# Designed miniproteins, single chains, continued (5), part 44

Each design is a single chain, and the fold is of that chain. pLDDT is the mean over its residues in the fold that is shown.

## One batch from the design tools (miniprotein)

Design m17503
Fold by ESMFold2-Fast:
Structure m17503 (fold): chain A 115 residues (1-115)
Amino acid sequence: MVSLEQAKKDLKGKKILVIAVGERTRELAEEIYKEFNADELVFVETVEQAIEIMKKNRDKIIIVVVDTPEEFLKILEYAKKNNIPVILVPTRKELERLAFELAAKGEIVNFIKRF
C-alpha cells in the first residue's frame, strides 16, 4: 500500500505499463500514465484481455486500473499465482477497503491508496 505520490517516486525510471479495464477506468488510467511518465497505456474491455497483456509484459511494472471487486480479485489471483508484480489502482472507495481487508488477512496486495 502506497499513496499516489509515494508510488510515483518509487517507480521513477522503471519501465511501466498501465492497463485500464473497462470504459470507467480510462480517464484515471490516462492520468496515472501521465503522472508516472509510463511507457505504455492499454485500454481493454475485460479482465481476460488484461491478463493476456500481463503475460506478455512480465519484464515491466504493471499498473492495473479496476472498477469492480470481481476484476480486482481476478487480477490479484492471477498475479499471485504467476508471480507477476502488479500494482492495483481502485477507482472506488469500496475496492480500496477490499484491498485493506485482504492485506489484514495476510494477503500480499500492492495498491495505490486514493481515499
Scores: mean pLDDT 78

Design m17504
Fold by ESMFold2-Fast:
Structure m17504 (fold): chain A 68 residues (1-68)
Amino acid sequence: MTEEEKKMLDFLIKLLQERADRYRAAGDEEKAQAINEVIERLKKLFEEGKPFDEIVAETARELERIDA
């Protein structure tokens, strides 16, 4: 993984945390918890050395399901 990819990953985690906080503030604990699970999974995939593109694609699919 490049330094640019790692920087993008850190930025994505920050955005996801803000999204979870917004759901929690709106009283949607279920969606907030689901976003936190996505963050934890994303961190695990990164630690396991999965390709950045795969991590992003999987995260995007899970977010679409949460937003539905």
Scores: mean pLDDT 79

Design m17505
Fold by ESMFold2-Fast:
Structure m17505 (fold): chain A 80 residues (1-80)
Amino acid sequence: LSEEEKELINKLVKKDTGKELTDEQLEELVEILKENEDIEEIQKKIKERLGITLSKNTIEALKTFLETGDKSVIEKYLST
């Protein structure tokens, strides 16, 4: 991930949870999202490995961004 992409993801995580991730935690988040298709399984693994609870909507936005590379998906979520 680029520095800009890491910052965008962290802004979304902070908006949802009030917590910012380290670079290492952010890489682990991306791994969980790429390795899993089921939103409930992703949410569970994020809680177990990172200690945060992300909403299903946030997980869907992050997964779409990682699959498409479209930053506007995250930007739209941050603007609401």
Scores: mean pLDDT 81

Design m17506
Fold by ESMFold2-Fast:
Structure m17506 (fold): chain A 73 residues (1-73)
Amino acid sequence: DLEKKIPPLMEKILNSKDPEERKKAALEIGELSKKIKNKEIMEKARQALVEAYKKEKDEEVKKALLEALSRIE
C-alpha cells in the first residue's frame, strides 16, 4: 500500500534535522506521485512540500522539493 508511505515522508521533509533525509523523502514523494492515484493524499503531500519549501535553507533540499512539486501536477 503505497499511500501508507506518504505520511512518514511528509513528517521527514517537515521535521527531520538531517538534510539528506529531507532530500531523499522529497524525491520519494515525487516518485510515488506517479503511482498513487488518490488525489486527497497527494494534495496533502503537495501542501507538506510547499510548507517544507518555505522554511528550507538547504539548496539541494530546495531543489528536491521543487522537483517533487513539479511531479504532483
Scores: mean pLDDT 86

Design m17507
Fold by ESMFold2-Fast:
Formats: sequence, C-alpha cells, structure tokens
Structure m17507 (fold): chain A 100 residues (1-100)
Amino acid sequence: SEFIEAYKTYQEIVTEEYERLRKKHGPLKDLSPEEQAEVYYELAIRVAEKLAEKFGPAVARALSREILQTLGRELLARGVPQELVDEMVARAQAEIDKIV
C-alpha cells in the first residue's frame, strides 16, 4: 500500500530529525518553554522539507499538518503556554506553505 510506505517514510524522517535536533540543542527537559517551542518549530520545518522532496506538495502539506497538531499537543502536555504553542504552530504553518 502506497499509504503504508508513505507513513513508514514519514516516521523515519521524524526520527532522524529528532535525533539531529537533540544533538544540536540537548534534552528538551533542560530547555525553557520558549526554547522547546523553537526546537519543535525547527523539527516541523525540517520534516516538511523532507516530505515535500519525497511525496510532493499535497501529501507533504497534509502530513505536515498532522505533525504540527501532534507537536502542539506534546508542548501543551509538557506545560508550554497555549500562546507560545499557537505562535509556533502559526509560524511553522506559514513557512511550510512556502516550502510546499
């Protein structure tokens, strides 16, 4: 199934970009709420770029929306203020719309 292969590739991209950012910024628990939001912003942009390269703009846009929703929920669960999460999601969505 093309959908299953796309989803596997999506998971691989997310995993690789998480490892990359962890090496750059260190553990999330040691970062401020604002710094955590910025790391998740960088993750969302990197994932969107890789998805656009592999799946084309429409599929990349759909999968990038899913990652933004997931990352937003994770930041809220970590205690990052709603306003910072909303700002990060809006900034990332605007930038992703330029990539795809």
Scores: mean pLDDT 80

Design m17508
Fold by ESMFold2-Fast:
Structure m17508 (fold): chain A 74 residues (1-74)
Amino acid sequence: SKAAEVAKILEEVLDEAAARSPLPAEVAERIRDLLVAYANGELSAEETAAALAPILEEAEAFAAIADRILEEKL
């Protein structure tokens, strides 16, 4: 599915960002759970983005790295 493909790309981007700017395991798990829910159709793209926004805001360095990796892959 298209949602599953997008979720896979996002998971790869976030995993690469975490390698450069490590996240606490609890935070990484919350991000993964949101991407899995999106891939399964349990959350819309808007709901997933809204849930991710505060997590990424608290992890500013991680978010900046993730944005750069995403730009490179797109």
Scores: mean pLDDT 74

Design m17509
Fold by ESMFold2-Fast:
Structure m17509 (fold): chain A 96 residues (1-96)
Amino acid sequence: MSQKELDQEIVDSVAPILDELKEEVERLTREMLEALEAGDRKRAAELVARLTGLELLLSFALQSAKSLEDADPEVIEKLEEALATIRRGFAEADAL
């Protein structure tokens, strides 16, 4: 498989579920902040682990999408928004 073919396959796998991933990211980020404020360290740690996994997935998908000459701008925008939500949530958590 060429790098371009792999990048396309990654985007094709993630694009159909982007709206669901965005909703999950928003929910998990909110739940993480609520758990931290409540002092529920176990729940907070579980949510941080899930968000870290999603950040890695979304970052990889975004890199793949940006490598494609004919990448859908809507896919790139949704990936960037989801990543921004996670990163903002982690920054807010660090400030607590």
Scores: mean pLDDT 84

Design m17510
Fold by ESMFold2-Fast:
Structure m17510 (fold): chain A 68 residues (1-68)
Amino acid sequence: DEVEKIKKEMEKLKEDEKKKLEDLERRIREAEERGDSLTADIYRSLAHMVKYISERELKKLEEELKKV
């Protein structure tokens, strides 16, 4: 079932995003705890990029799902 395959790809993408964001949140917290604001800001920017890329890829999969 093509619908099931696309849904599995969407769930995988969401899980991958969640793991990446959890890692970045941990790194931000560690940087803030040691007073390293520059490193914390870099990781916040990376988290923004991860969300942006994941949103774009999810929209592509949603369009593919509409075609099935």
Scores: mean pLDDT 84

Design m17511
Fold by ESMFold2-Fast:
Structure m17511 (fold): chain A 87 residues (1-87)
Amino acid sequence: MPTDEEVEEAIKRAERAVKLAEAFAPYSPDKNVRDELLKLVQEARKLLEEAKNETDPIKRYELAQEAIRVAREAITKALNSINEYYK
């Protein structure tokens, strides 16, 4: 089972990833991409909040990792969209 330190570190990473996704999402030049990014960011934030409220350390860790994954997907999609416009 993950330790309290491992769970806390995963939550910290998730929080940072969600914050980065939130920073990039509104600056996507494509409105359709931006709307999709906002949904991904909202899902990542919901997963992060669920991780913080979960009492089972295994589930907390899993939720935090899922939040990181969704947030990273949003960041990658945002950067890809920006890169296409600036070449």
Scores: mean pLDDT 82

Design m17512
Fold by ESMFold2-Fast:
Formats: sequence, structure tokens, C-alpha cells
Structure m17512 (fold): chain A 76 residues (1-76)
Amino acid sequence: SVPATLALLIGELRRRAARVPQAATPPADLDAVVREAVDQIRTHGRLSRELGERLMGYVDAGYGDHVVAALERHAA
């Protein structure tokens, strides 16, 4: 099962992604950054502000659906 913190993050990012036009192809570093975010939540129980802002930057740039998919993949 997905941890509550990760489930809330996925829900928030999915909601925000729905308001932004989505790009078909993610940037090459997106998967690694999302993996770091999942590892940070598992290790520290929380996401740092800096990493959270980086994920939000991807969402605002139109990669939100890719961030959500990568979070779900790495959390499985």
C-alpha cells in the first residue's frame, strides 16, 4: 500500500496537473528526481521544501502527469 503522505502528495499533484496542458515526453532527469522524492519520504517521513518545489516546477511546466506516474511506479 502507498503511505498516507505519498497518497496525499499524488492527489495534490494530480489535481494541479489537471489545470495545466500536459507535455507528451518528460525531461530526462524527471524519473531520477521523483525516485529521490520517494526515497526521501521513506527515509525521513517527509519531503524537503527544495525537492517539493522542484516537483511543483515540473507540474507547472506541464509534466505533472509524468510526475504522478513516476511516483506511483516508484512507490509500488
Scores: mean pLDDT 84

Design m17513
Fold by ESMFold2-Fast:
Structure m17513 (fold): chain A 87 residues (1-87)
Amino acid sequence: MISREEAEEILRKWREDFEGFVALVAELVAQGRREEARRLVEETLAAVSGAVEKVAEALERDGHTEIAEELRRAWEELVARTEALLA
């Protein structure tokens, strides 16, 4: 069973990874590397979306429903932020 402390650490690490990814995409766009940024976003979202859902489901199974919902919201925000940067 995932503890509350472990669940909070999992969410923190995912949020840090998401912020780092948004920063990387923004930097590529700022450098005029928009095609590289678009491909990176497409490849990363395709690869990571399944992992986020599996982690959220595991958190819910262990009674951490609120943390699972926060993880899903952070993922939706990541998708929206990267789409906005590429618009």
Scores: mean pLDDT 88

Design m17514
Fold by ESMFold2-Fast:
Structure m17514 (fold): chain A 118 residues (1-118)
Amino acid sequence: TVLASASATKTLSAAGDSVTTATLKVDVEAGEVLKVTVTVSNTGSTTVTLEVSVKISFDGVGATGSTTVTLAPGESYTLTSLFQPPVAGTLEVQATATATALGAGSATITVSVTVSKA
């Protein structure tokens, strides 16, 4: 069951350009296994190398994980994280994709984040 989702789309034209989703806030029960899925898609016409960062926080305490991916036009990359809260509270998730290398022209990048029950 999907609990929350957010997406953002932006055309990136230079190294250092980024697209960031809205912060998802989800109230969660103790012991539930949650699946956080982040999908990054390139719908533009040039290949881009992205640093994809996902911030997951629980009751204001969190961690950021990042990875580097190279996406040709029409390619997508999916990151999955599992989270099991020890007590009831609020889970917050935000994803950012930042261009580190870009071919000639621009890439249209969509970042989607979904929180679901695993």
Scores: mean pLDDT 82

Design m17515
Fold by ESMFold2-Fast:
Structure m17515 (fold): chain A 64 residues (1-64)
Amino acid sequence: SSVLEKAKELAERGDFEGAELALAVALSTSPESARPHIRKALEAVREGNVEEAVKHLEEAKKEE
């Protein structure tokens, strides 16, 4: 969850490169149930869509 929170903060600041790196770490360390939500957040970050990225990150945090 701390890595997901960092990804959210980076995305909200417009640091999409930092957010993508944090999400890559989250994919390797998070439970399998969270991974679909992390992948959706990663796609949103790549599209520059902060609102959608935050939405998927909050869903991933619920799957802890």
Scores: mean pLDDT 82

Design m17516
Fold by ESMFold2-Fast:
Structure m17516 (fold): chain A 82 residues (1-82)
Amino acid sequence: SAELAEEEAALERLEAEVAAAKEKLADEEVRKKAEEVVEKMKKERIRGDELSEEEQEYLRLYVLAKKAPELAAARAAIEARR
C-alpha cells in the first residue's frame, strides 16, 4: 500500500540519521561533548532552546542515538505488515 511505502521511506530516513548519529558518537571526543551537554542541561535545568548552535547539534546526536530501540520496534511492525 502507499501508506506502508511512505512509512517505510520515513523509517529508512530516520534509521539512516540514527546510524549517522551513532557513528559520530563512536568518536570518544564527540561522545564526551554530547554527554557534557546533557549533564549541563540536567545540572543547570536549561532548555534546548537556551543551548548554543553547537550544543544543540550534540544534543540532537544524543537524542537520535537513544531512538535506536524505538526504530527496531517500528521496523518489526512494518515487516509484520508485509
Scores: mean pLDDT 80

Design m17517
Fold by ESMFold2-Fast:
Structure m17517 (fold): chain A 96 residues (1-96)
Amino acid sequence: MELAEEIRKKMKEKRGIELSDKEAEELAALLRVQERLGALAAELRAAGLDTELPPEVLERAEEIAKKLLEAIKAGDLKKAEEYLEELERLLREAAA
């Protein structure tokens, strides 16, 4: 609720865009996922894997990311969280 309200305020103030409550909540969920993916990307960069992941890891990551996006579109935040955790685990194991 609070993050969605902050997004509504910032979008109106900086871009002149008025979002509905549902649009703000969906955007907040997407931003939370994007923030976690950004943190994971920073972790991979620190491990030296920001440019060269094995092809099989990339294919698995793409499949999980597709399922994550589908779950977000369906409003299934529980499944989105599970797919995000699978993606984080896959990429962290590749970093080891």
Scores: mean pLDDT 68

Design m17518
Fold by ESMFold2-Fast:
Structure m17518 (fold): chain A 100 residues (1-100)
Amino acid sequence: SMQERIEKIRALIEEGLREFREALKKGEEEVTKVVQDFLLRLAEYSSPELAKRLREMAKKSVHEAITGLAVAGLEGTLKNDPIGGLLLAAAFDMMAILNE
């Protein structure tokens, strides 16, 4: 169901943000890996259109991937995709963590 997908994506975001914080202590290579893995895991529970975008963003640099996640989240929100806001919030949380 859509609600089960929302709850799964929320859990993946919480886990991904924790892993992202830990990766920043280990260095740039681990940060890149964690961001890529995070986007690919989100893609598994996303619509086909959103999944394609998340997989493309996983191939980018960390900064471009976070920016792409924010854009995908905003577009999802504008199209009334209930996970759009969650993805946008995750992108802003990642940017906030980078500025800690």
Scores: mean pLDDT 83

Design m17519
Fold by ESMFold2-Fast:
Structure m17519 (fold): chain A 95 residues (1-95)
Amino acid sequence: SERERAITLASLSIRFTGLLTQAVLDGHISQEEADELSELFHKLIKAIEEGDEEAAEEYRKKLEELIAKIPDKAFAEALLAEVKRIEEELKKLKE
């Protein structure tokens, strides 16, 4: 249902932004970097929802490039894995 889809999207957004908030508190990234990652993530989600494959690929590449610059490689790997997990959950919502 549309309501269940909206709830799932909100849950995924909260999960991702929660990881960014914790990363700022732990000193892994700056607040500015967290804001940029959050903006790119939401643009990626919107592009996926709208079926804009070209925009989705552009935002995915930008997101991956920013994540690759994070000095804490364990955190960077975990964040990248979470982005991929969220994309798979979104694909299931289109069934």
Scores: mean pLDDT 82

Design m17520
Fold by ESMFold2-Fast:
Formats: C-alpha cells, sequence, structure tokens
Structure m17520 (fold): chain A 80 residues (1-80)
C-alpha cells in the first residue's frame, strides 16, 4: 500500500541520515517514486510528484539535502 511505502521510505530516510549516506537516501526516494506509479490514484500521484519536485528544487536552491528530505516527508504525510 502507499501508506506502507511511506513508512518504509521514512525508515530508510532516518537510516540514511543517521549514516550520512546520500546514496541510500536517493535509493529510498527512487523506491517511493516507483511505488507511487503503481499504487496511487492519478490525482494523488500528481500531488505526490509535485511534493517530490518541490523538495528537489529546495535542495538545488539550498544544498541542504537532509532538510529537503525531512520537508518532503512532512508534505507527503499531509497528502496521504
Amino acid sequence: SLEETLKRFRERVEQAIAAGDRDALLEAISELVDEIMKNASPELRKKIAEAVNKAFEDYLKTGDFEAAARKLIEELEKLI
């Protein structure tokens, strides 16, 4: 389910941040995007994609990958 995918994403993000492992965090984001394509309604997929894009734009502007990842989780929780 999308809820289980979000829980798994959250756990992997926490692990990657604790380890300072940017590659693990990128893998978690890729897994989330793949599951969105399979499990969400078209309207929800659009909103989640917009949240992901916004987090990526924030990262590009600030260089703060951890802050962008935390903000993405917060926005996804509001949508689901």
Scores: mean pLDDT 75

Design m17521
Fold by ESMFold2-Fast:
Structure m17521 (fold): chain A 88 residues (1-88)
Amino acid sequence: MKEKLKEDILTNPENINKLGEYAEKLLRMIAQGKSVEEAYNELLKEAKTEKDKIIVEYLKERFPKSISDKARKDAINYDPELKKIAEG
């Protein structure tokens, strides 16, 4: 079941959109100075359904700590509101 849902995330627009929403929240939390681990724990608390938890787990697999600094920089540059939060 979980493996089939991970495949469906890449092919189903609804699941892709939801993955994008969690990715945006993850990058926003990282931009605010949270660690990757803290950000994922927050997303897991927000994930009320088993499907949402699987999406968050899939996201964690794709955004390991080693690329979080680049993701933080990209998030800050992309969103002016995130830049203001990071600067002050």
Scores: mean pLDDT 65

Design m17522
Fold by ESMFold2-Fast:
Structure m17522 (fold): chain A 77 residues (1-77)
Amino acid sequence: DPVVELLRELAEKGQLTRAFAYGMALVNVLRDGVPVEDVARSLSYATGLDFDTALELVQEAVEEMRELIERGEIELP
């Protein structure tokens, strides 16, 4: 599963927050249509990141995940 491999690679590099943001971008934003700002607020509370940093991270994750879907590398769950 390309999504699981991507998340595992990020986690192994100590980038757990990025792995979490990528999962939230795929499931909550792209699949479920939750606003990016609401997902960023959840990430901020879960990780202790300030809101602006969490928002930037979720926005980057959404862009990367959307590109992977458009290339057929991953699918919406």
Scores: mean pLDDT 79

Design m17523
Fold by ESMFold2-Fast:
Structure m17523 (fold): chain A 59 residues (1-59)
Amino acid sequence: QALTDSELLEAITAGDQAALEQERLNLVDAFRNAGFPDHLAEKMADAILKIEIDAAKKQ
């Protein structure tokens, strides 16, 4: 379930879960406005979120 994933995101990003969710929504909206279908927009937003999490985890 997504609840556990949300807890992991919070831990990795030092509690910036709300900021990550807002960024995800902004990315999804931007990609949809650029003509991408919803499923691709969500996948692209997810990929960017993963990069952000990885960067936050690294020093």
Scores: mean pLDDT 66

Design m17524
Fold by ESMFold2-Fast:
Structure m17524 (fold): chain A 100 residues (1-100)
Amino acid sequence: MLTEEEARALAAEADRIAGDRSLSPEERAERIVALAKERGADDIDITLPEWTERERELLRRIAELAKKEGLRLRFTLGSREDFLRALEELEKEYGPVVKV
């Protein structure tokens, strides 16, 4: 179980990996989930600037891996409209693994 400071550090590192355009969406998702597991986190917190096909693929892959590993996915997007659309899509496909 992470302290609040450790959880914030994990979220910041996950955001950095999510923004790394040198990595494929699959590689970024695998690194984020592995990092959360190594640190004993229950939740993956990620911030994305927009809801594009690339970010959709990343979040879907994170949700799939999180479900397999017993982790929960929390995310934010730059616009409320994009966030609500993404939330509905991911909850429909992956269910309770996705949380606000």
Scores: mean pLDDT 78

Design m17525
Fold by ESMFold2-Fast:
Structure m17525 (fold): chain A 66 residues (1-66)
Amino acid sequence: SEAENLEAAEKLRADPNIKPKLSEEQRKVVLGVGRTLRAIGDAVDEWLAAKKAGKPIKIVGPPIVE
């Protein structure tokens, strides 16, 4: 069943002998990438909210030189 498969998957995730461990440096890199992706997601959400509200659209991308 799906519940039995989920329980087996969680046991595999919890087992330190089966689960590959990241070094502290590798973990920092992964967390850094995750934070950057979240920041991009938040910027996109703000852009969509501004568009729905009829406010000026914030440009998401490299800075435009005036």
Scores: mean pLDDT 59

Design m17526
Fold by ESMFold2-Fast:
Structure m17526 (fold): chain A 65 residues (1-65)
Amino acid sequence: MKYLESLKPSEAASLFTAVALQAVARALDEGISIAEAYRKVAEELKDTDPVSAEIARLLAERQEA
């Protein structure tokens, strides 16, 4: 995981929490699965915030497995 390896544990935890909250809010608002919400968050952030996009993608993979 390219960007995640350079983060401090506290920074990683903060970003994971923020991405998870965004995905949960989207899933509830749109009536979609949490996995689909993580995927959408990753796609939205890939150009502006690649670190958060990578986190969202990782969380989507975990939900799809």
Scores: mean pLDDT 75

Design m17527
Fold by ESMFold2-Fast:
Structure m17527 (fold): chain A 81 residues (1-81)
Amino acid sequence: MEASPELEKELAKAREKIEASRKEGVSKVEEAVEAVKKALELATKEGNLGIETAEELQEVVRETSDLVREAIEQKEREEEE
């Protein structure tokens, strides 16, 4: 039922990068995506995840997906080179 210390660490980093993306915008979204990818790879390798950890992963993926989508839509609307 507990996440591995390494997976918890990567989840915490992903959350920090997501928060930074919300404050600083598009330039930090890439870092958030990278952190989430690392957490997902670790989760896949472990396979034996508790419900809490699976739920946290789902939230982090959803938050990052929303940030990426928002960033793309906003960039498209602004049409800045």
Scores: mean pLDDT 74

Design m17528
Fold by ESMFold2-Fast:
Structure m17528 (fold): chain A 113 residues (1-113)
Amino acid sequence: SNVDRLIQTINQAKSVLTDDTAIQILDELANMAKELEKLGADQKDLDRVVDFGIFVAKQIKEASLNKDEATLLQIMEQTIVALDLMAKEFEKTDPKSAQVIRDTRDRIRSLLS
């Protein structure tokens, strides 16, 4: 599945990460995609979440390899904003998936506090 592709990308990123917060954020994105798949989210919506997660994982990996801590923090903060926007869009068609995205957003926000 496309979710398996996300999990593989996250595992590759985690192999080079030393930042515990970045690792936990990637685990939260992986768990979000798995939960949406279990809820039977529409394939187009699931693909969007997977593509977003892959994009974030690749950016986090690149910033980590470059030891660019400022860019890493910016990516993590932008991930929260993107999840908030995604939850608002999902609310109109899939309120259960929107709640999973909001819960993921809130847990990631707590990791940055």
Scores: mean pLDDT 90

Design m17529
Fold by ESMFold2-Fast:
Structure m17529 (fold): chain A 86 residues (1-86)
Amino acid sequence: SHMERVRRVLALAESVREIAREEYELNGDPRFKELAERAETVIQRLKENPDDPEAIAEAERIVSEVFSYLLTKAIDEAFAKREAEK
């Protein structure tokens, strides 16, 4: 249902906002600061109008971008660790 999709998207957006905020606090990466701010904006927008298809799509994009950057960071850290162990 639409309401079930909106609840799922909101829960995911709130989770990735927290993850992005924590990543920014840990390492100062400006990408995560921007993602946390975008997530806060879209969460507020969806709470005011859950029928906003552009806000739903933006929330889904933000979730994808946060996980993409986390995966890239994890890969980069794994390569750096391997290089240091040589």
Scores: mean pLDDT 83

Design m17530
Fold by ESMFold2-Fast:
Structure m17530 (fold): chain A 95 residues (1-95)
Amino acid sequence: MSLTAEERRALAQEALAELAAAPVQNESMVLHLKTLYLTPTLEEFEKLMEEAKKIALSDLPDEEKKKKIAELFKTVAKMPEEDAEKMAEILLSRA
């Protein structure tokens, strides 16, 4: 089932509220939810994640990969610099 932008936002807000009530918060999960909330559609979110994965799997140096992924999240998701850099580190550690 394809989610609308409004449904994705509602789900992200509900999940974020549940995480706020939890005794331990996972920074990676919070950053993924922020990305989902900031992207207007599920298609844009998937496209952003695919482009980031493409960069992470490229033959570029790790420093260049981190810079390009952070720039992508800043440009597409309108993330703050610090959140974009943390997201780049998380994606590179999983690639």
Scores: mean pLDDT 68

Design m17531
Fold by ESMFold2-Fast:
Structure m17531 (fold): chain A 112 residues (1-112)
Amino acid sequence: AEELLARAREAFERGDYEEAIRLAARALNAAVAAGDAELAREAAELLVRALYEYAKSKLSESEEKVVSLITALAIEVIGAAFDLELLGDEEGAEELRRRGKEIVEELKKLAE
């Protein structure tokens, strides 16, 4: 899980948000399987950040594409927050849900 998270961070820093999403999601799944709440939180936070940057990069696409990306981000936030709750990280889950709502609202404003 740690290696996947490190690679996801490197992809994010390079602006390769699709690869960052893929690797962060894999890191989250591996951390959940290992019962590692701290690593799961870091992976979930990076996943949401990468999804946000990717969605922002696609705001010039069709309205249907933008709505689809915002919906996908909301679903990923719900799933990641649920994973954190299962691991006992209620604070991490609540923070992730709060940030997810803010990000969705910001993307909707930017898409106008």
Scores: mean pLDDT 83

Design m17532
Fold by ESMFold2-Fast:
Structure m17532 (fold): chain A 58 residues (1-58)
Amino acid sequence: MPSPEELLAEGKRLKEEGMQMLKEEPSKAPYAIGLVLRGIGLQLDAALMTGDMSLLSA
């Protein structure tokens, strides 16, 4: 099972990639939004595993 730290780090990476894609390639907006949502999902999983909702804002 991935650690909460791994989930948080991966979530941040995916959110950053999605945000950059939205700026650079608007035609890929649905895919970029999917990356951001996946990143949020990983951060939510970390928060649920630890009981610490502050991880959602990290």
Scores: mean pLDDT 77

Design m17533
Fold by ESMFold2-Fast:
Structure m17533 (fold): chain A 97 residues (1-97)
Amino acid sequence: LVSGVRLVTKVEHEDREKALEEAEKRTKEIVDVLKQAGIEVVSQEIKVEEREDGIYVATSYVYARVSKEQEAALEEAIAELKAKGLIDAVYRSDWVE
């Protein structure tokens, strides 16, 4: 059986383009770490929202598929990403085909 993983990172900036650039940079680093661990990245998404105070929040979502054999590699990858300050949250779910 395979399970899904969603990794989330948030970037706040006064400039929309800088928020996007930083979110894209962090997303690339997250994807690279996961790929080096042998984990399949299914999709990526960045959403940008402007708050009432004029700050832009760019939220990056990385969706990965993990087998039972990859669980230890995933835990190590998540620990590395947390140590680098690249992820804010990790969510686990079962994937349907």
Scores: mean pLDDT 82

Design m17534
Fold by ESMFold2-Fast:
Structure m17534 (fold): chain A 56 residues (1-56)
Amino acid sequence: HMTIEEAVKEFRERVPTDLPLDELIDRLARAFGVAKDSPAPEELIRGLRAAEIAMR
């Protein structure tokens, strides 16, 4: 299973951004009420994919 940290790291590798990786991971983990090393919720992964497409 992909953790939140892993999902966000993959997103950042595909989408250039100035936002610090640690800050993005912390904010998303907090928003979903889960630990950074917990499996990423489907909603989080779907949101990251949508954001990636929108940022082309």
Scores: mean pLDDT 72

Design m17535
Fold by ESMFold2-Fast:
Structure m17535 (fold): chain A 80 residues (1-80)
Amino acid sequence: MKEEYRKELENAKTVEELDEIAQRVIDELMKKVENADISEEEKFKIEMDIGALTLARAVASVMGDLELLKKIVEELIDML
């Protein structure tokens, strides 16, 4: 549920906590895409968007940029 992830995001204070939330959201998004009754074209577009945000998340995490990481995780949650 988006609301639950948003509450976890609001309470997260470390890169490690944000990475755990991001990974769970990504895993749920990938499962939703895999099970979605949508066109291959739509599926590909969503997978590309998830891929781009996953890469951005990894970079932000390595840099320790909590504000950027939170924004990326918020965007991932909004895709759910």
Scores: mean pLDDT 81

Design m17536
Fold by ESMFold2-Fast:
Structure m17536 (fold): chain A 64 residues (1-64)
Amino acid sequence: DDVIRRLALHEGGISLGQLRRLSREQLAELQKETGIRAETVEELWEQIRTNPEAGRLALERLGL
């Protein structure tokens, strides 16, 4: 299941279910690239959901 590719290409933004399927390393890299700091996946999802462009750009920058 290519979750990262789907996140980068998802027009409606990143879903909570998709974020829960990411590894700890992938979540840390996403937070680093977006500048978003969150202690839970749900918190990270809320922040990316309100700014999906930041999440998309970060995933594209990572080449994923």
Scores: mean pLDDT 62

